# Ledger of designs, part 81: designed miniproteins, single chains, continued (4)

Each design is a single chain, and the fold is of that chain. pLDDT is the mean over its residues in the fold that is shown.

## One batch from the design tools (miniprotein)

Design m14802
Fold by ESMFold2-Fast:
Formats: structure tokens, C-alpha cells, sequence
Structure m14802 (fold): chain A 79 residues (1-79)
């Protein structure tokens, strides 16, 4: 039955690490999807000869790469 209206309440000491690792995985996955979207946008803008847009997208991709790398290192540290 889908009657329980309960949010995740994982506060036990034994699974705090698992919660953090899962949260990091979700954040990394979201950022990787954003990066793929930005790379697709870059390809489209390149085809359209929108050089200004390409430069801005490259800047966003660089920032996403840095965030992804940081979160991956944090996850590796926890594992």
C-alpha cells in the first residue's frame, strides 16, 4: 500500500555514510547530465556559428567538470 506519507529519515549512525555516498552519487549524476546537455548545446551552437554562446557553454562545462571531480574525490574519500 502506497499510503505512508513519510520522507526519508535515515539518521542511524550506521547508515549516515551510505546516505552521504548516495547523495553524492545523485549530485554527480545530475551534474554529469547537465554536462552532457551543455556539450550537446555547444555542438548545436557551433553548427549555428554562435561563437559567443559556445564560449559561455565552454565556461559552464569547465565549472561542471570541476564540481564533478570534487564530488567524486569526496565520494572516494568516504568509500
Amino acid sequence: GMEAHEKTNLVTPGNEKDIRVTALDEQIARLELQKEEQESMKALLTAQKREDGVAKVQETIAALNEDIARLREEKKRLE
Scores: mean pLDDT 77

Design m14803
Fold by ESMFold2-Fast:
Formats: C-alpha cells, sequence, structure tokens
Structure m14803 (fold): chain A 90 residues (1-90)
C-alpha cells in the first residue's frame, strides 16, 4: 500500500475522530479523544514531511504511530470503523 494513501487515510480518520469527539456529552472523554486526534494529526504531518524528504522508513514509522492513536480513539467512538481501519492497514 502506498505511504501517501496511508497518510491521507489516517488524516481523514483523525478529522472524523475530532468531529465526533466535539459532540460527546462527557467533557473528560471529549478532552481525551480530542488530544488523541491532535497527536495523531501531528504524527501524520511528520510522516508527510519525511515522505517529501524521501525518508520512507521514518514516514512509515510515523504513519503507523498516528494510525495506532486513531484506532485507539475510534475503538472508543466507533468500534466498527476502528475494525475497518485495522483491516485496511494490513
Amino acid sequence: KELKEMIDKVLEQAKYVAEKAESLEDEKKREEILKKAQEAFEKAVEAEEYLKKGDFEKAKEKVKEAAEIVIEALEELDPERAKELKEWLK
């Protein structure tokens, strides 16, 4: 699977997580999930920068870290979507 596709998919899912978190009634859970969405977004941006530099190993490392954070947040918000993302990343 192309690294650019993985980065774009992770960014899309991080955005979804942030949008869904904003509608949570539990303030503590909302803050925790928004923090995870931000962390995942930052790591995905780092992956994009490494990809632009031709450092495919570091790009892959950072996108995997971002994906793990997004999956963890999705397991809380949307377990079915988390499962789909896990299968897509294989």
Scores: mean pLDDT 84

Design m14804
Fold by ESMFold2-Fast:
Structure m14804 (fold): chain A 69 residues (1-69)
Amino acid sequence: MLEKRKRYMALGIALAKHDPDVWKEVAKYIKGDDPEEILEAVEKVAEERKIEPSEEDLKLAEEALKELL
């Protein structure tokens, strides 16, 4: 669970760094507030934009998760 959450958070950070408007694209795939649907939308947009998290993005995600836990 934690490893999967870290990956999705790192993808979100990477998307935001490359294109601040990315969340508008993610929103097009979200029709509700289901967390799984949101994660699928983030992954789909990342794949379409060919964006992968860097080591820095993974470290930021790990630090953010430590603060939330």
Scores: mean pLDDT 68

Design m14805
Fold by ESMFold2-Fast:
Structure m14805 (fold): chain A 107 residues (1-107)
Amino acid sequence: AEEEKRKALEELEEIAREVEEKYKNDKRYEYVYLVLDIFSGIAAEALRNKEPLPSAEEVYERSLEELEKRRPELEKAGFNVEVTEELEKEARELIERLIRNLRIILE
């Protein structure tokens, strides 16, 4: 329904605002920002290839593998790649919210 797609778009805009605000106020949140940046690349690739979006867990695992490959270079550049249980939980929940809303929009 059009209303469901509208609400999904509003939720995506809200997530973007929350992430930007938290990153500006707390450099530790840079971990979440980096995970979401990698996620956006994975989602964009799936859409370009006309493939279904992977599960939230699969995307999170792939994002962590990619982040780990880039970790030495990112740390040298001064990025925060340290993870806490709170940041891991937040990144997982944000990816779940993003995938859920993207699926609603794409249906």
Scores: mean pLDDT 80

Design m14806
Fold by ESMFold2-Fast:
Structure m14806 (fold): chain A 61 residues (1-61)
Amino acid sequence: MEELKKLLDKYFEAMKKGNLEEAKRIRQEIVELARKKGIVEPDASEEQAFLAAILEVKKAE
């Protein structure tokens, strides 16, 4: 959970700075981590995995 929160914080910081390449890289890390943690099915789309990660972090707070 802490790892997902840290990645989400970095993602929003990159977006705020306009660093789209960094944001894309972090988003892929979030998606990969969400799949590995079983938050989504392994075959879920990137969008589904990313949204599920955001909801999981929100739920844990």
Scores: mean pLDDT 79

Design m14807
Fold by ESMFold2-Fast:
Structure m14807 (fold): chain A 58 residues (1-58)
Amino acid sequence: ASEEEARRVAEAAGVSVEDGRGAVEAMKSGLTPEAAGRLLGLNGGGDAEAAARELAKL
């Protein structure tokens, strides 16, 4: 995924770009978009469902 995709995920979740990038990398490491989105909800206080929807588009 590009840095632009990380920014889109971060914006959808309401978290930092660094947290969004972490979720994208977690998905590349074998997590589902839903599981990676949940990491943003737990660690960044963001919208896990919105993050999962954007991650699923990658």
Scores: mean pLDDT 75

Design m14808
Fold by ESMFold2-Fast:
Structure m14808 (fold): chain A 65 residues (1-65)
Amino acid sequence: MTRTEEVTKETGDKAAARAYTEAQSGAADEVRLVVDGKVVAVLRRSDSPEEAGRRAREATEAAGM
């Protein structure tokens, strides 16, 4: 299943970490990180931990963290 997680300045790190955990645990096959209604990163269960972490960091930075 695809899931969407909103990323903000205050919750960016937690939202990104949660999205990564959900994708890796199999609770979601794909998690989309969104800033101001725009998809900034997509995390998949099949992605490597390094790639998923990099995309999550990019989304967090986009949120002004």
Scores: mean pLDDT 66

Design m14809
Fold by ESMFold2-Fast:
Structure m14809 (fold): chain A 100 residues (1-100)
Amino acid sequence: SMEKLVELAERELRDAERLIKEIREEAEELKPYNPELAEKILKKVEELEEELREAKRELERAVREKDLEAVREVVRRLLQIVAGLELLRMLIYIEKKILE
């Protein structure tokens, strides 16, 4: 149902916003150790944050227009954004564990 897809989109949006905050904090901690990787991660987070803002605007439009397929597309984009953020977090984790 559209209601369940909107709820999923809102949950993924909250998860993405939390991950962006956490990754920024973790990347700042990484700067003294590996400044090049930290800067690359921060730039990728900025790119994903822009994609997140676009997805949020698309969700608002799709809900207003009652476009179920557009809501479904936004959910797919949000899942990809969350996956990308989780990969960035994993890269920081690996660096901190192996290179310390």
Scores: mean pLDDT 88

Design m14810
Fold by ESMFold2-Fast:
Structure m14810 (fold): chain A 100 residues (1-100)
Amino acid sequence: LPVPPTPSIEEALENFRKQVEAELEKEKAPEEVRKKVLEKIEEMERLARQLDADPTNEEVRARFRELAEEMAAFLRSLGYDGVASLVLSFLADMEARLAA
């Protein structure tokens, strides 16, 4: 009964997506805001699959970071500071995993 010791970046991102959706719902964010955030997460999912295959790919890591920072900036510009902090904490955790 092998349980993987560490979830993949894609699996971690799926869990993160659920947390972001729950927080945006608590904040009563309009559907347009939720849609924009989820679109950025879906783009990050494509990059996460590439990072799981090659965690040393600097270009993919840079784009993943850029998307997370853009998402945090977007959320912060709308007053969703808590959700923006969640995004940045997730990015920091992923960067730490990729550096290990």
Scores: mean pLDDT 81

Design m14811
Fold by ESMFold2-Fast:
Parts: sequence; structure tokens; C-alpha cells
Structure m14811 (fold): chain A 62 residues (1-62)
Amino acid sequence: HMKAEEKALELLDVDGNGEITPEDVLALVKKYPEAGLDPDGVFTEENLEKLIEYLKKKGLAE
């Protein structure tokens, strides 16, 4: 099983280029609106924590 932290970072790197951009965060906000991510924020610790909690709650990661 993939840890929620690993899954969250994988989802944030939408382009697969090893870098997380504000566009990657906006794509996640649109794809997972229930996660409660801040669409005006750059990649932040708070957005990462919200995504991790969402993935655990939905059973998509540990």
C-alpha cells in the first residue's frame, strides 16, 4: 500500500517533471474539490496536509 504522503506528492506532480507548480495545485483543486485545497495558494504545507487527510479519509492511501 502507498502511504498518503507519497500518493499526495505523486498527484501534485501532474506533469511528471519532478517539480510541483501552482498549475499542478489548481488541477488537483478541480479534480478533487472535496479535498478543501486552497486554489489561490502555491504548494504549501497546509495544502499537502489537507490532501493527505482527504486521501486517508477516502481510503485511497494509508
Scores: mean pLDDT 66

Design m14812
Fold by ESMFold2-Fast:
Structure m14812 (fold): chain A 64 residues (1-64)
Amino acid sequence: MTEEEIAEKLGVYANTLGYPLTFEQALEVVKMVKEGASAKEIAEKVGISEEVAKKLIEFAKKLL
């Protein structure tokens, strides 16, 4: 699965959690997860809670 395909799925997943991400934000999260970024770094980057960031990391890792 490409980073773009993961970003599309991640964006949909984030929307179901009540935190709509743009495609660009979702793609950045996928890249950060691949680089081993922490939930705190991702939360600060896209303006969400660390708890939501942890869920996004787990979801992205399942698709990578």
Scores: mean pLDDT 83

Design m14813
Fold by ESMFold2-Fast:
Structure m14813 (fold): chain A 76 residues (1-76)
Amino acid sequence: SRAALRAKARQYFQTGLLNKDLKKAALGIELIRMAGGNERGAIRVTSKLMGVKEEEVRRAVEEVRPEAEAIAKEIG
């Protein structure tokens, strides 16, 4: 469901930011995009909080896309 997808997106995104784990934050951002959320806003927040360039965050999001798709498929 879209609600379950949003909950999983929030979990990955927040955990990634708290742990300074760019891969987990990027998984959260891709799941946010898949759930119809604000991908651009999530990239900006990640860039500011982790001290990395937005283009580096975008590359991380692209790299984790297959893993994010697998997570979304498991959720249904």
Scores: mean pLDDT 88

Design m14814
Fold by ESMFold2-Fast:
Structure m14814 (fold): chain A 106 residues (1-106)
Amino acid sequence: EEEKKKEEEEKAELLLKALKGDEEARKKAKEWIEKEKEADPKAAKNMIDAITPESEEGIEKAAEKAGVEKEKIREMTKKGYGPLLSGIMLKKGISVEEIEKIIKES
C-alpha cells in the first residue's frame, strides 16, 4: 500500500509541476504516460485524461478513484487542472483551496 501511495504522490507532484509550466516536468509526465501505455493501456488512458482538463471520462474515473463528487472534479478541470491530478490531491486530503492557492502562487 505505501509503495502505491508514494507512486501516486510522485505522479501528483510531477503533474502539478507540469501544469505550472515546468518543461522538464512535462517531459517526464509524457515519458510516464508512454511507459504506462506499454504496460497497461487502461492506466495510460487515465494519465492522458489527467492532462486533458475537459475529458468527461477522465472526470468520471478521477471522481471514482478519489471518492469525491464529479462536480468538484469538473470545477477543477474548468480552471485548467487535470481530472486525475485533482482526484489524487483531494484523496490525499489536500483541499481544493490549497490546490488553487499553490497554482495561483506559482
Scores: mean pLDDT 57

Design m14815
Fold by ESMFold2-Fast:
Structure m14815 (fold): chain A 66 residues (1-66)
Amino acid sequence: SSAVRKAQIEAVELLKEKGITGETEKEALNLLLKVLPLDQATQTLAEIIKKIKEEGADAVLEELKK
């Protein structure tokens, strides 16, 4: 959904700007929890972090923005 995509974009931008730390992962999780239940939010965050490490944050943002 558009709401989930927007939350994912905000999470990726946060992790890009501040880096991937336990504190920023928690902040990104809270963004996803606005639109997803806990189990799906935690899995989505793990997938986002994996993609950032594999492709870079800019590539992930471009995919999400169209």
Scores: mean pLDDT 86

Design m14816
Fold by ESMFold2-Fast:
Structure m14816 (fold): chain A 87 residues (1-87)
Amino acid sequence: LSAEEKEAMKARADEVFREEAEALRAALLAQGKSEEYAQAVADRFYERARKLVDMAVVDNASAEEVRQAAVDVITVPEEEAKAAAAA
């Protein structure tokens, strides 16, 4: 892929991550979490997702691979939250 195509893919991944972070924030607010907590969780998700993309050996990773990495980031905190709630 050209440098322009790689830049476009990174920009598209950023759009997807922002959309997912916004949805996560909205879901937490709907659950009665504070605005500060919801924003902090969304910011953490976005930061981790961006770092995973930056760490990719191949900047032209597919949108599906990037999406899967984002799912992995969400899954771990959710499992931890469920474990804490069950205790």
Scores: mean pLDDT 63

Design m14817
Fold by ESMFold2-Fast:
Formats: C-alpha cells, sequence, structure tokens
Structure m14817 (fold): chain A 64 residues (1-64)
C-alpha cells in the first residue's frame, strides 16, 4: 500500500483543487469539474459519504 505517500500528495492536491475550483468562473463544464473533483477526493481519502454524493451527482449530470 502507498497510503502514506498518497496522503502527503493528497495534501498538495488539496491546494491545487482550490485553484482549480476558482477556474469555474471560466464556465468550465460542471460535469468535467465534478469528475475531476471525484478523482481527487478519492486520492486524498475524503469521507465515503462525500465521495458517494459526488458520484451520484455525476450520474445525474450524465443523464441530464
Amino acid sequence: MEEEKIKKEGEAYRKFIDEMTRLRRRNVPLLEFAERRLQLLKEIGAPDAEIKAVEKSIEYLKKE
């Protein structure tokens, strides 16, 4: 398992995510943003509830 390394790298990704979230003002597609967010939440070990909520949101966005 690379858990320790992933945790430290995840902390760096958290800072990068903040910058990426600000790019939403560029009208980045909501679906693309949500998919990117899901990937990074998994990398930083976010709570299962938050991960599953984003997964459901992505499914709804794909249907809509």
Scores: mean pLDDT 64

Design m14818
Fold by ESMFold2-Fast:
Structure m14818 (fold): chain A 59 residues (1-59)
Amino acid sequence: AGSAAVTGALGAEYDGGDPRKAFQAAYDGAMQRDPVLAYENAKKAGGISAGEAAAAGAS
């Protein structure tokens, strides 16, 4: 769940979304299949800052 939430937050950040909202959405989606899309976006980006992911996880 945690790793899926992080990848979801990264994917949303790449799309220009709010990482906090993305983190919550990805966490919920991890129980279904939402993180798959977020994972693919994050993997394609390959440049999202670790600080942004940490901020989403901490906040």
Scores: mean pLDDT 52

Design m14819
Fold by ESMFold2-Fast:
Structure m14819 (fold): chain A 96 residues (1-96)
Amino acid sequence: SKRDEAIQKLKEIYKEFLKEVDKAESTEEFVRAMNAALEKIIGIMKEAGVPDEEIQKIKNEFYKIIQDLMDGKLTKEEAVKRFKEIVDKAIELIKK
């Protein structure tokens, strides 16, 4: 189904994100990889018919992770863990 395809694409985006952050030599490169992955996730959520209000909540949670990482409040490992939680939330929103 289109829903199953969207979920599979989100899982693939997360796997590609993990490869990109493993290669990141700076916080700037890490943040760039995070923003690129978010744009892809938002596109998949929109195509899957997730309401704009729910998408905005995901964006806000994600921007807070980036801000906390840039401010030194989160390690890169903690940022990856929180990113996975955002991906899991996006999957649950698509399943509804």
Scores: mean pLDDT 85

Design m14820
Fold by ESMFold2-Fast:
Formats: sequence, structure tokens, C-alpha cells
Structure m14820 (fold): chain A 85 residues (1-85)
Amino acid sequence: ELEELRKRHPVILVDPSAPVTGLESVPAFEWEGRPVYLPVRVTADGRPELVDFEVYFPGMTEEENKAVQDKLRAAAEAAIAARRA
């Protein structure tokens, strides 16, 4: 299933050891008209933090994948900032 998706769509991988308790999600971008969400955790101080993730596209270079990841991170952080305001 993941291998088929990886060939056609970007795959977002998050740290599997990260605790799931207290996770929320923020919309980062749209893929083929569907919103893509990134997980966010709330710290003990009530501060939202983006969970570490990696993005992979089939046929893209490591540099291209990192560029997409940077854009997703910036979009998610902007959404978090808007939520705090």
C-alpha cells in the first residue's frame, strides 16, 4: 500500500517513536484538491510544536525532496502562528 502511494503521491513520514497523546493537526497544503495535514503536539507550556517529518516523491532528488519539506514546514508553522494570534 505505502509503496503504491509512494510512486504516485508524496509520502509524509513522522517519527514512529513520537508519542501520539496530545497530537493535533494543521493543514499544510493541497494535493490534487485534498488537504494534507501535518501533526502538531502541544507542550506542557501549551505551546504548539510541529512533529518532525520527512517527505518523499518518487523520481525526485534528495535536494528536491528537502525543498518540498521546507515549504511544508513553513506552511505548517504559518498555520500554527495564525492559530496563536
Scores: mean pLDDT 60

Design m14821
Fold by ESMFold2-Fast:
Structure m14821 (fold): chain A 66 residues (1-66)
Amino acid sequence: MNALSAAKEILEKYKKEGKVTPEDIAEILRKHGLTRREAEALLKVLESMGIKLTDEERQAVLDAVA
């Protein structure tokens, strides 16, 4: 649940700081209670918006949510 709320919080942080870290993304996803499946879908959307993670960073975020 709350994938849209998590996405908005990530985008606001990105606008404010010009960058968002994998740790910030993982924290926001956990805070909003996203499942691993929801997190995977959201990371693809963020990548299309220019917020791109390395394979290692993506795996770390998904492991933090699970």
Scores: mean pLDDT 79

Design m14822
Fold by ESMFold2-Fast:
Structure m14822 (fold): chain A 58 residues (1-58)
Amino acid sequence: SMPASILKEKRAIEAGDPTYLQNLRDAAVGIGDALGLDDALVEKLYEMFKDVSVHSLQ
């Protein structure tokens, strides 16, 4: 039996190719750069993107 957190991460990877999470990170960095966000906010944006993608797979 897998914990829910591992299942969500697996689903995020399975929904895309092996670079799926890298693409999410690149998107967050790109948006952060365009909006002039601080590094901490860019990291938070990336975490939000991962969370939203996982929720979209449910």
Scores: mean pLDDT 66

Design m14823
Fold by ESMFold2-Fast:
Structure m14823 (fold): chain A 60 residues (1-60)
Amino acid sequence: SELLEKALKAIEERFAKALADTTNDQHRASIQKALENTKAMLRERYELGLLTEEQLKSIK
């Protein structure tokens, strides 16, 4: 789904900014783990039909 891919890219951009703002390696690793968990959760909820088109469009 184009909407799912757009939502995933918005999440990646948000986390990329957070990663650019940190100089702490432990904090960076935590952010990367949070990013992957967030992406996995979004994909799972989409596959289960728990996300509406409006909800996907609202992700920034």
Scores: mean pLDDT 80

Design m14824
Fold by ESMFold2-Fast:
Structure m14824 (fold): chain A 76 residues (1-76)
Amino acid sequence: SMEEIQAQVDQIIEELREILDRLRAGEISADEALSQAEKLLQQARQLMAQLPEDVQREYFEKLMAIVQEIGALVAA
């Protein structure tokens, strides 16, 4: 159960990294990247709510780092 939830959050993080890479490569628009990232973040938050607080904090930090990188590229 917990391991399955963590695996799902890890998969979402990898999908966010893929969006970041595609945005860097010019393969997707800023609007498309933001739309896809928003949906993935909503899914991640719902899954993370089921995890212990310390694990939630670690995932939150990882998600915030990727979101900040996407935001920086969109602003450029």
Scores: mean pLDDT 86

Design m14825
Fold by ESMFold2-Fast:
Structure m14825 (fold): chain A 70 residues (1-70)
Amino acid sequence: MKEKLLKYILEQALKSLEYMAKVLNDENVRIVKKELIEYMKSIAESLGAPQEKIDEMIKEIDKKVEELLG
């Protein structure tokens, strides 16, 4: 189902950010965050996700980066 795919994509993005935070500086992690958000938005929109769900996924990524860097 589309919901399981969206959850999987979010989980993979969060794992990628965790790995990148270990090997990159803060500025580069913020660049990766921006690119991952755009990529995730594109996929979620292609899957017909409602805007509210896309906003929730972006918020989860933002929260993760704040936890990793601050």
Scores: mean pLDDT 82

Design m14826
Fold by ESMFold2-Fast:
Structure m14826 (fold): chain A 101 residues (1-101)
Amino acid sequence: MERLRELIRRALELTRLADARELGPEEQREAYLLTLRLSAALAVLEGLISEEEAVRALARQLGIPEETARRLLEEAIEELRANGLSLEEIERLIREVEAEA
């Protein structure tokens, strides 16, 4: 859970920086990578797309080799599986992290 909480905190930080228009090119790339990676992993876990379709989509969107995209996707899926979290539980964690701030 701690790693996912860290990712949620970072996502909230990036959202606040975007609101303030203070996102530099590095933060924009980080936000894009984080959003794509987590969205693809969630779609695979929810059964909306296959893992191979997600790998292809990530590779195309990020301009990286499919082997690299597969590694990134597998890492994101493993983190989500280890936490056993649904979208509703992720929303709950977002609320908890915001309350801690």
Scores: mean pLDDT 67

Design m14827
Fold by ESMFold2-Fast:
Structure m14827 (fold): chain A 81 residues (1-81)
Amino acid sequence: SEFEKKLDELIKKVREKMEEYITALKNGDFEKAEKYREEISKLVQEAVNLAKKHGKKDEAIKRISEELGPLFEEYNKLEEK
């Protein structure tokens, strides 16, 4: 479906930006990290809005959590140190 294709593209973009965000944090580049965090926020908002239009908000949230879970775990470990 068009929804699935667009959601997959958005999840891929979020993943790429999260990897860049984590790299920036590890390098102490907080200015770049903030920029990537804002870009991630916009992409996640776009994915939620897309799902909302198609009545699949819960499905989209579940997929984002499952596919990006390992990156969120890495992010949380960095924030705790």
Scores: mean pLDDT 78

Design m14828
Fold by ESMFold2-Fast:
Order: sequence, then structure tokens, then C-alpha cells
Structure m14828 (fold): chain A 72 residues (1-72)
Amino acid sequence: AVLESRYNNDQALKKLKLAAEAEKANDKDKALEYFNEAQQYASKAIGSSSISVVQNKRKALPYVNKLYFEKG
């Protein structure tokens, strides 16, 4: 459980980095895809009640809103 939580948290952070890189490349579809994957990994890491998972979701919310607004 602890190792799986660490793995999922690390994957969430990697996907957030890839999303940011895709946004810099002006690939909004790819950025949104990576961002959605990051949220899935973060949710798996410790469960919905984890402070770390909640904080990661809160940091990411402005990104999602911006990408949706710019996409359409």
C-alpha cells in the first residue's frame, strides 16, 4: 500500500510536468489529456481524503479551468 501510494503520487507529478510542457508547446488537447491522467493517479495515491491528494487537485484546478476556457 505505501509503495503503491508513492508510485501513484510520483506518476501524478510526472503527468503534471508533461501537461505543463504540452501547454508550452501549445498542444492544449495533449495538456488536458496528461492533466486528466495526473488527477487519476493522484486519486489512486492515498484516496480522496488525503491532504496531499486534495492539495494537488487544488493546485491543478486553475489549470483545468484555463485549458477548458482556451479550448472552447
Scores: mean pLDDT 64

Design m14829
Fold by ESMFold2-Fast:
Structure m14829 (fold): chain A 81 residues (1-81)
Amino acid sequence: VSAADGIEAFQKGNYDTAIETYEKILEEDPNNETAQYALGLSYFENKNYDKAIEVYEKFLEKYPNNVEAQENLEKAKEAKA
């Protein structure tokens, strides 16, 4: 699997496939910033707000100044509430 495969699945609205692809990338490279961010976004678009929150909170532990991730975390919390 590759980041390109994940991007293609996401662009086609195949969020379950995108999630699987990014999870496999993170199994090989757990510090892959792009894949971790994309996993959170894929969970959000798939309406799995609990998992989106979990992924974004973990992402922000490593990248606390990422504004897009902060905004997406807030949106996921609002969507869950």
Scores: mean pLDDT 83

Design m14830
Fold by ESMFold2-Fast:
Structure m14830 (fold): chain A 77 residues (1-77)
Amino acid sequence: MKEEIAELIERGREAKAAGDLETYKEVAYELFKIELLSMSEEEIKEIVEELKRNEASLDPLQKLYAEALLKAIKEIK
């Protein structure tokens, strides 16, 4: 488990340095899926509501993370 997470983090950093946004998004999506398995549905709903309330203040990078998170939530449901 820890080794897989470390490898994902390293791949994400390499993708960011190379400007490979597609791989970066995929790595973020996989990391969110792992995190979501440890969270309750109530906690997930609270995060989604908070993101929606702050939608107007989200930077482009935060929007990419929000999209990856919402996609991971739909897949796990």
Scores: mean pLDDT 72

Design m14831
Fold by ESMFold2-Fast:
Structure m14831 (fold): chain A 69 residues (1-69)
Amino acid sequence: GAEAEALLAEARRTAARAREAGLDDASDKTMVLVDEAERLLAQGDVERAKALAEEALRTGYRLGTLEAT
């Protein structure tokens, strides 16, 4: 649904910012979860897709070294 899509868009932006900052591992790990969530959405599993989208966003923030900012 729209909520999962919004979370995925934010996770993608977070991954892009991490890559721009040279945090390739953080970006890659976030994108693995984004890709899995999109796969579940394509299969109609909106509930699990939303949960993974939320996990992707949390992973991006955590691994994006908030303290370095």
Scores: mean pLDDT 76

Design m14832
Fold by ESMFold2-Fast:
Structure m14832 (fold): chain A 95 residues (1-95)
Amino acid sequence: SMDEIKSKLDQLESLAKQAIDYLNKGDKEKAIELVEQMRDLGLEILDMLNAPPFIKQILQDLADGAILAIKEGDNDLAIDLINQMVKFLQSLVDS
């Protein structure tokens, strides 16, 4: 249902805030785990929306980019990509 999708989106937004907090604390391993959880939850949201494979690939590419940025120490890029994951899913749910 749309209420279940919105609840999952709220959870994903909470995970994003936690990932950014851990990045700001220098805990790269925890930040990566949280981005992976965001990816997995986001894919569940996309499945509930019956999103085609190319839409799922956009989310996966954003998550992979965020994880790479974290590993390379590019916190600004990592935060930007984490926020892009949230905005991407919000745009699909709020349409």
Scores: mean pLDDT 91

Design m14833
Fold by ESMFold2-Fast:
Structure m14833 (fold): chain A 65 residues (1-65)
Amino acid sequence: SVARQAGVALRLVGAAIDGTLEVELDRATGSYRVTHSSSPEAKAEAARLKAEADAAGLAVEVTEV
């Protein structure tokens, strides 16, 4: 639903872990990019955000650095 997508989008743009996880929105395409460190915490959070976004029908690319 639109309301569910809006809620997930707000959580995505609010997600940050002290330089180990970043979230960007590409406004031209409406897609999100999640960049995360190799730490277990950052990997787990990125995976959780990806799962929520996939369930809501949002386009998300996840990249480890």
Scores: mean pLDDT 73

Design m14834
Fold by ESMFold2-Fast:
Structure m14834 (fold): chain A 83 residues (1-83)
Amino acid sequence: MARIEELAREAERAYAAGDILKAAELAAEAARLYLESQGHPEAAELYKRAMILYGKAEVEPEKREELEEEAKKLFAEARELYA
């Protein structure tokens, strides 16, 4: 879908500009729409949350370990839902 492609391109531009959190949010929305289009809305929401947490970990080094562990857990739960 054109919207998913636009969000992916915007995420790449934000990442190149050093706006890691915005890049994570845009990439997460693109991934959510893709997973919903494949019939996995619950996995889509968990994946989106995990990607945003990973982006926050990149910009908040004091909470990096905690945010990364939470993101890993959500990624695992999302993958179980569409495996």
Scores: mean pLDDT 76

Design m14835
Fold by ESMFold2-Fast:
Structure m14835 (fold): chain A 101 residues (1-101)
Amino acid sequence: MEEQRREAALKATTGGLAHIAGVTAAFVAERRVAAGGDLQQAIDDTANSREGLLKVREDLERAAEEVSPEDQELLREGIRKVDEGARIAEEQERKVRALLA
């Protein structure tokens, strides 16, 4: 039980790192666009980041099934952070795609 709580806390930390990864991918893509760089590469970078974030989300959902109900709240918070990072990357991809159209 106490071991599961520690695992839940570590998984929640992963959600925070995933949020930062999504923000970073969006920032890098925006800087590439601003520098007159390859728009397709910017799209690919944000899409690849979003795919990675979906994998992290799957891992957190699986972990939530294995912890106590009380510890599930920590994992739900981690999932929310992953979702926010994915949303930021998706918005940036959409903006770059609009420039190609």
Scores: mean pLDDT 74

Design m14836
Fold by ESMFold2-Fast:
Structure m14836 (fold): chain A 85 residues (1-85)
Amino acid sequence: SAEEEKIEEARELIKQGKIEEALKLLEPLLSHPDPRIRAEAARELGEVGVKRPELALPLLEPLLSDPSPEVRAAAGEALTKIRAR
């Protein structure tokens, strides 16, 4: 899907250190109606947060209250990864 392609593009941008460009792709996906897309975007925010925690933490914290348990789990895993940096 176009959303999955954006997630893969964001992942590559994160590897290149282009964090702000990656966030432009990921931020809209955090409010996507499909919880699978929100969860995948949350996991990529974990990678963002390893490099730039100040950019990822404000976006991840609201996802801990997401109606989907898979999104809450993904946000929790991302926060654990950031704290382990």
Scores: mean pLDDT 88

Design m14837
Fold by ESMFold2-Fast:
Structure m14837 (fold): chain A 64 residues (1-64)
Amino acid sequence: TNQALADLARGMLDLVDQGRITPPSAAAMVARARGYTGSTVGRLASSSPEDARRFLEDALATES
């Protein structure tokens, strides 16, 4: 498990739940931290809030 990525995903979900960051922006940050670049990060930055939140929850589950 990658604890640093799990902690990042958890922190991003917390900020989303507080309304301090949009889910697409949070998902793009986590994807970049996971080593995704280019089209994948761009796609997540422009995704729906529901798709972005799913990505964050899946990232937390995978890395934990």
Scores: mean pLDDT 79

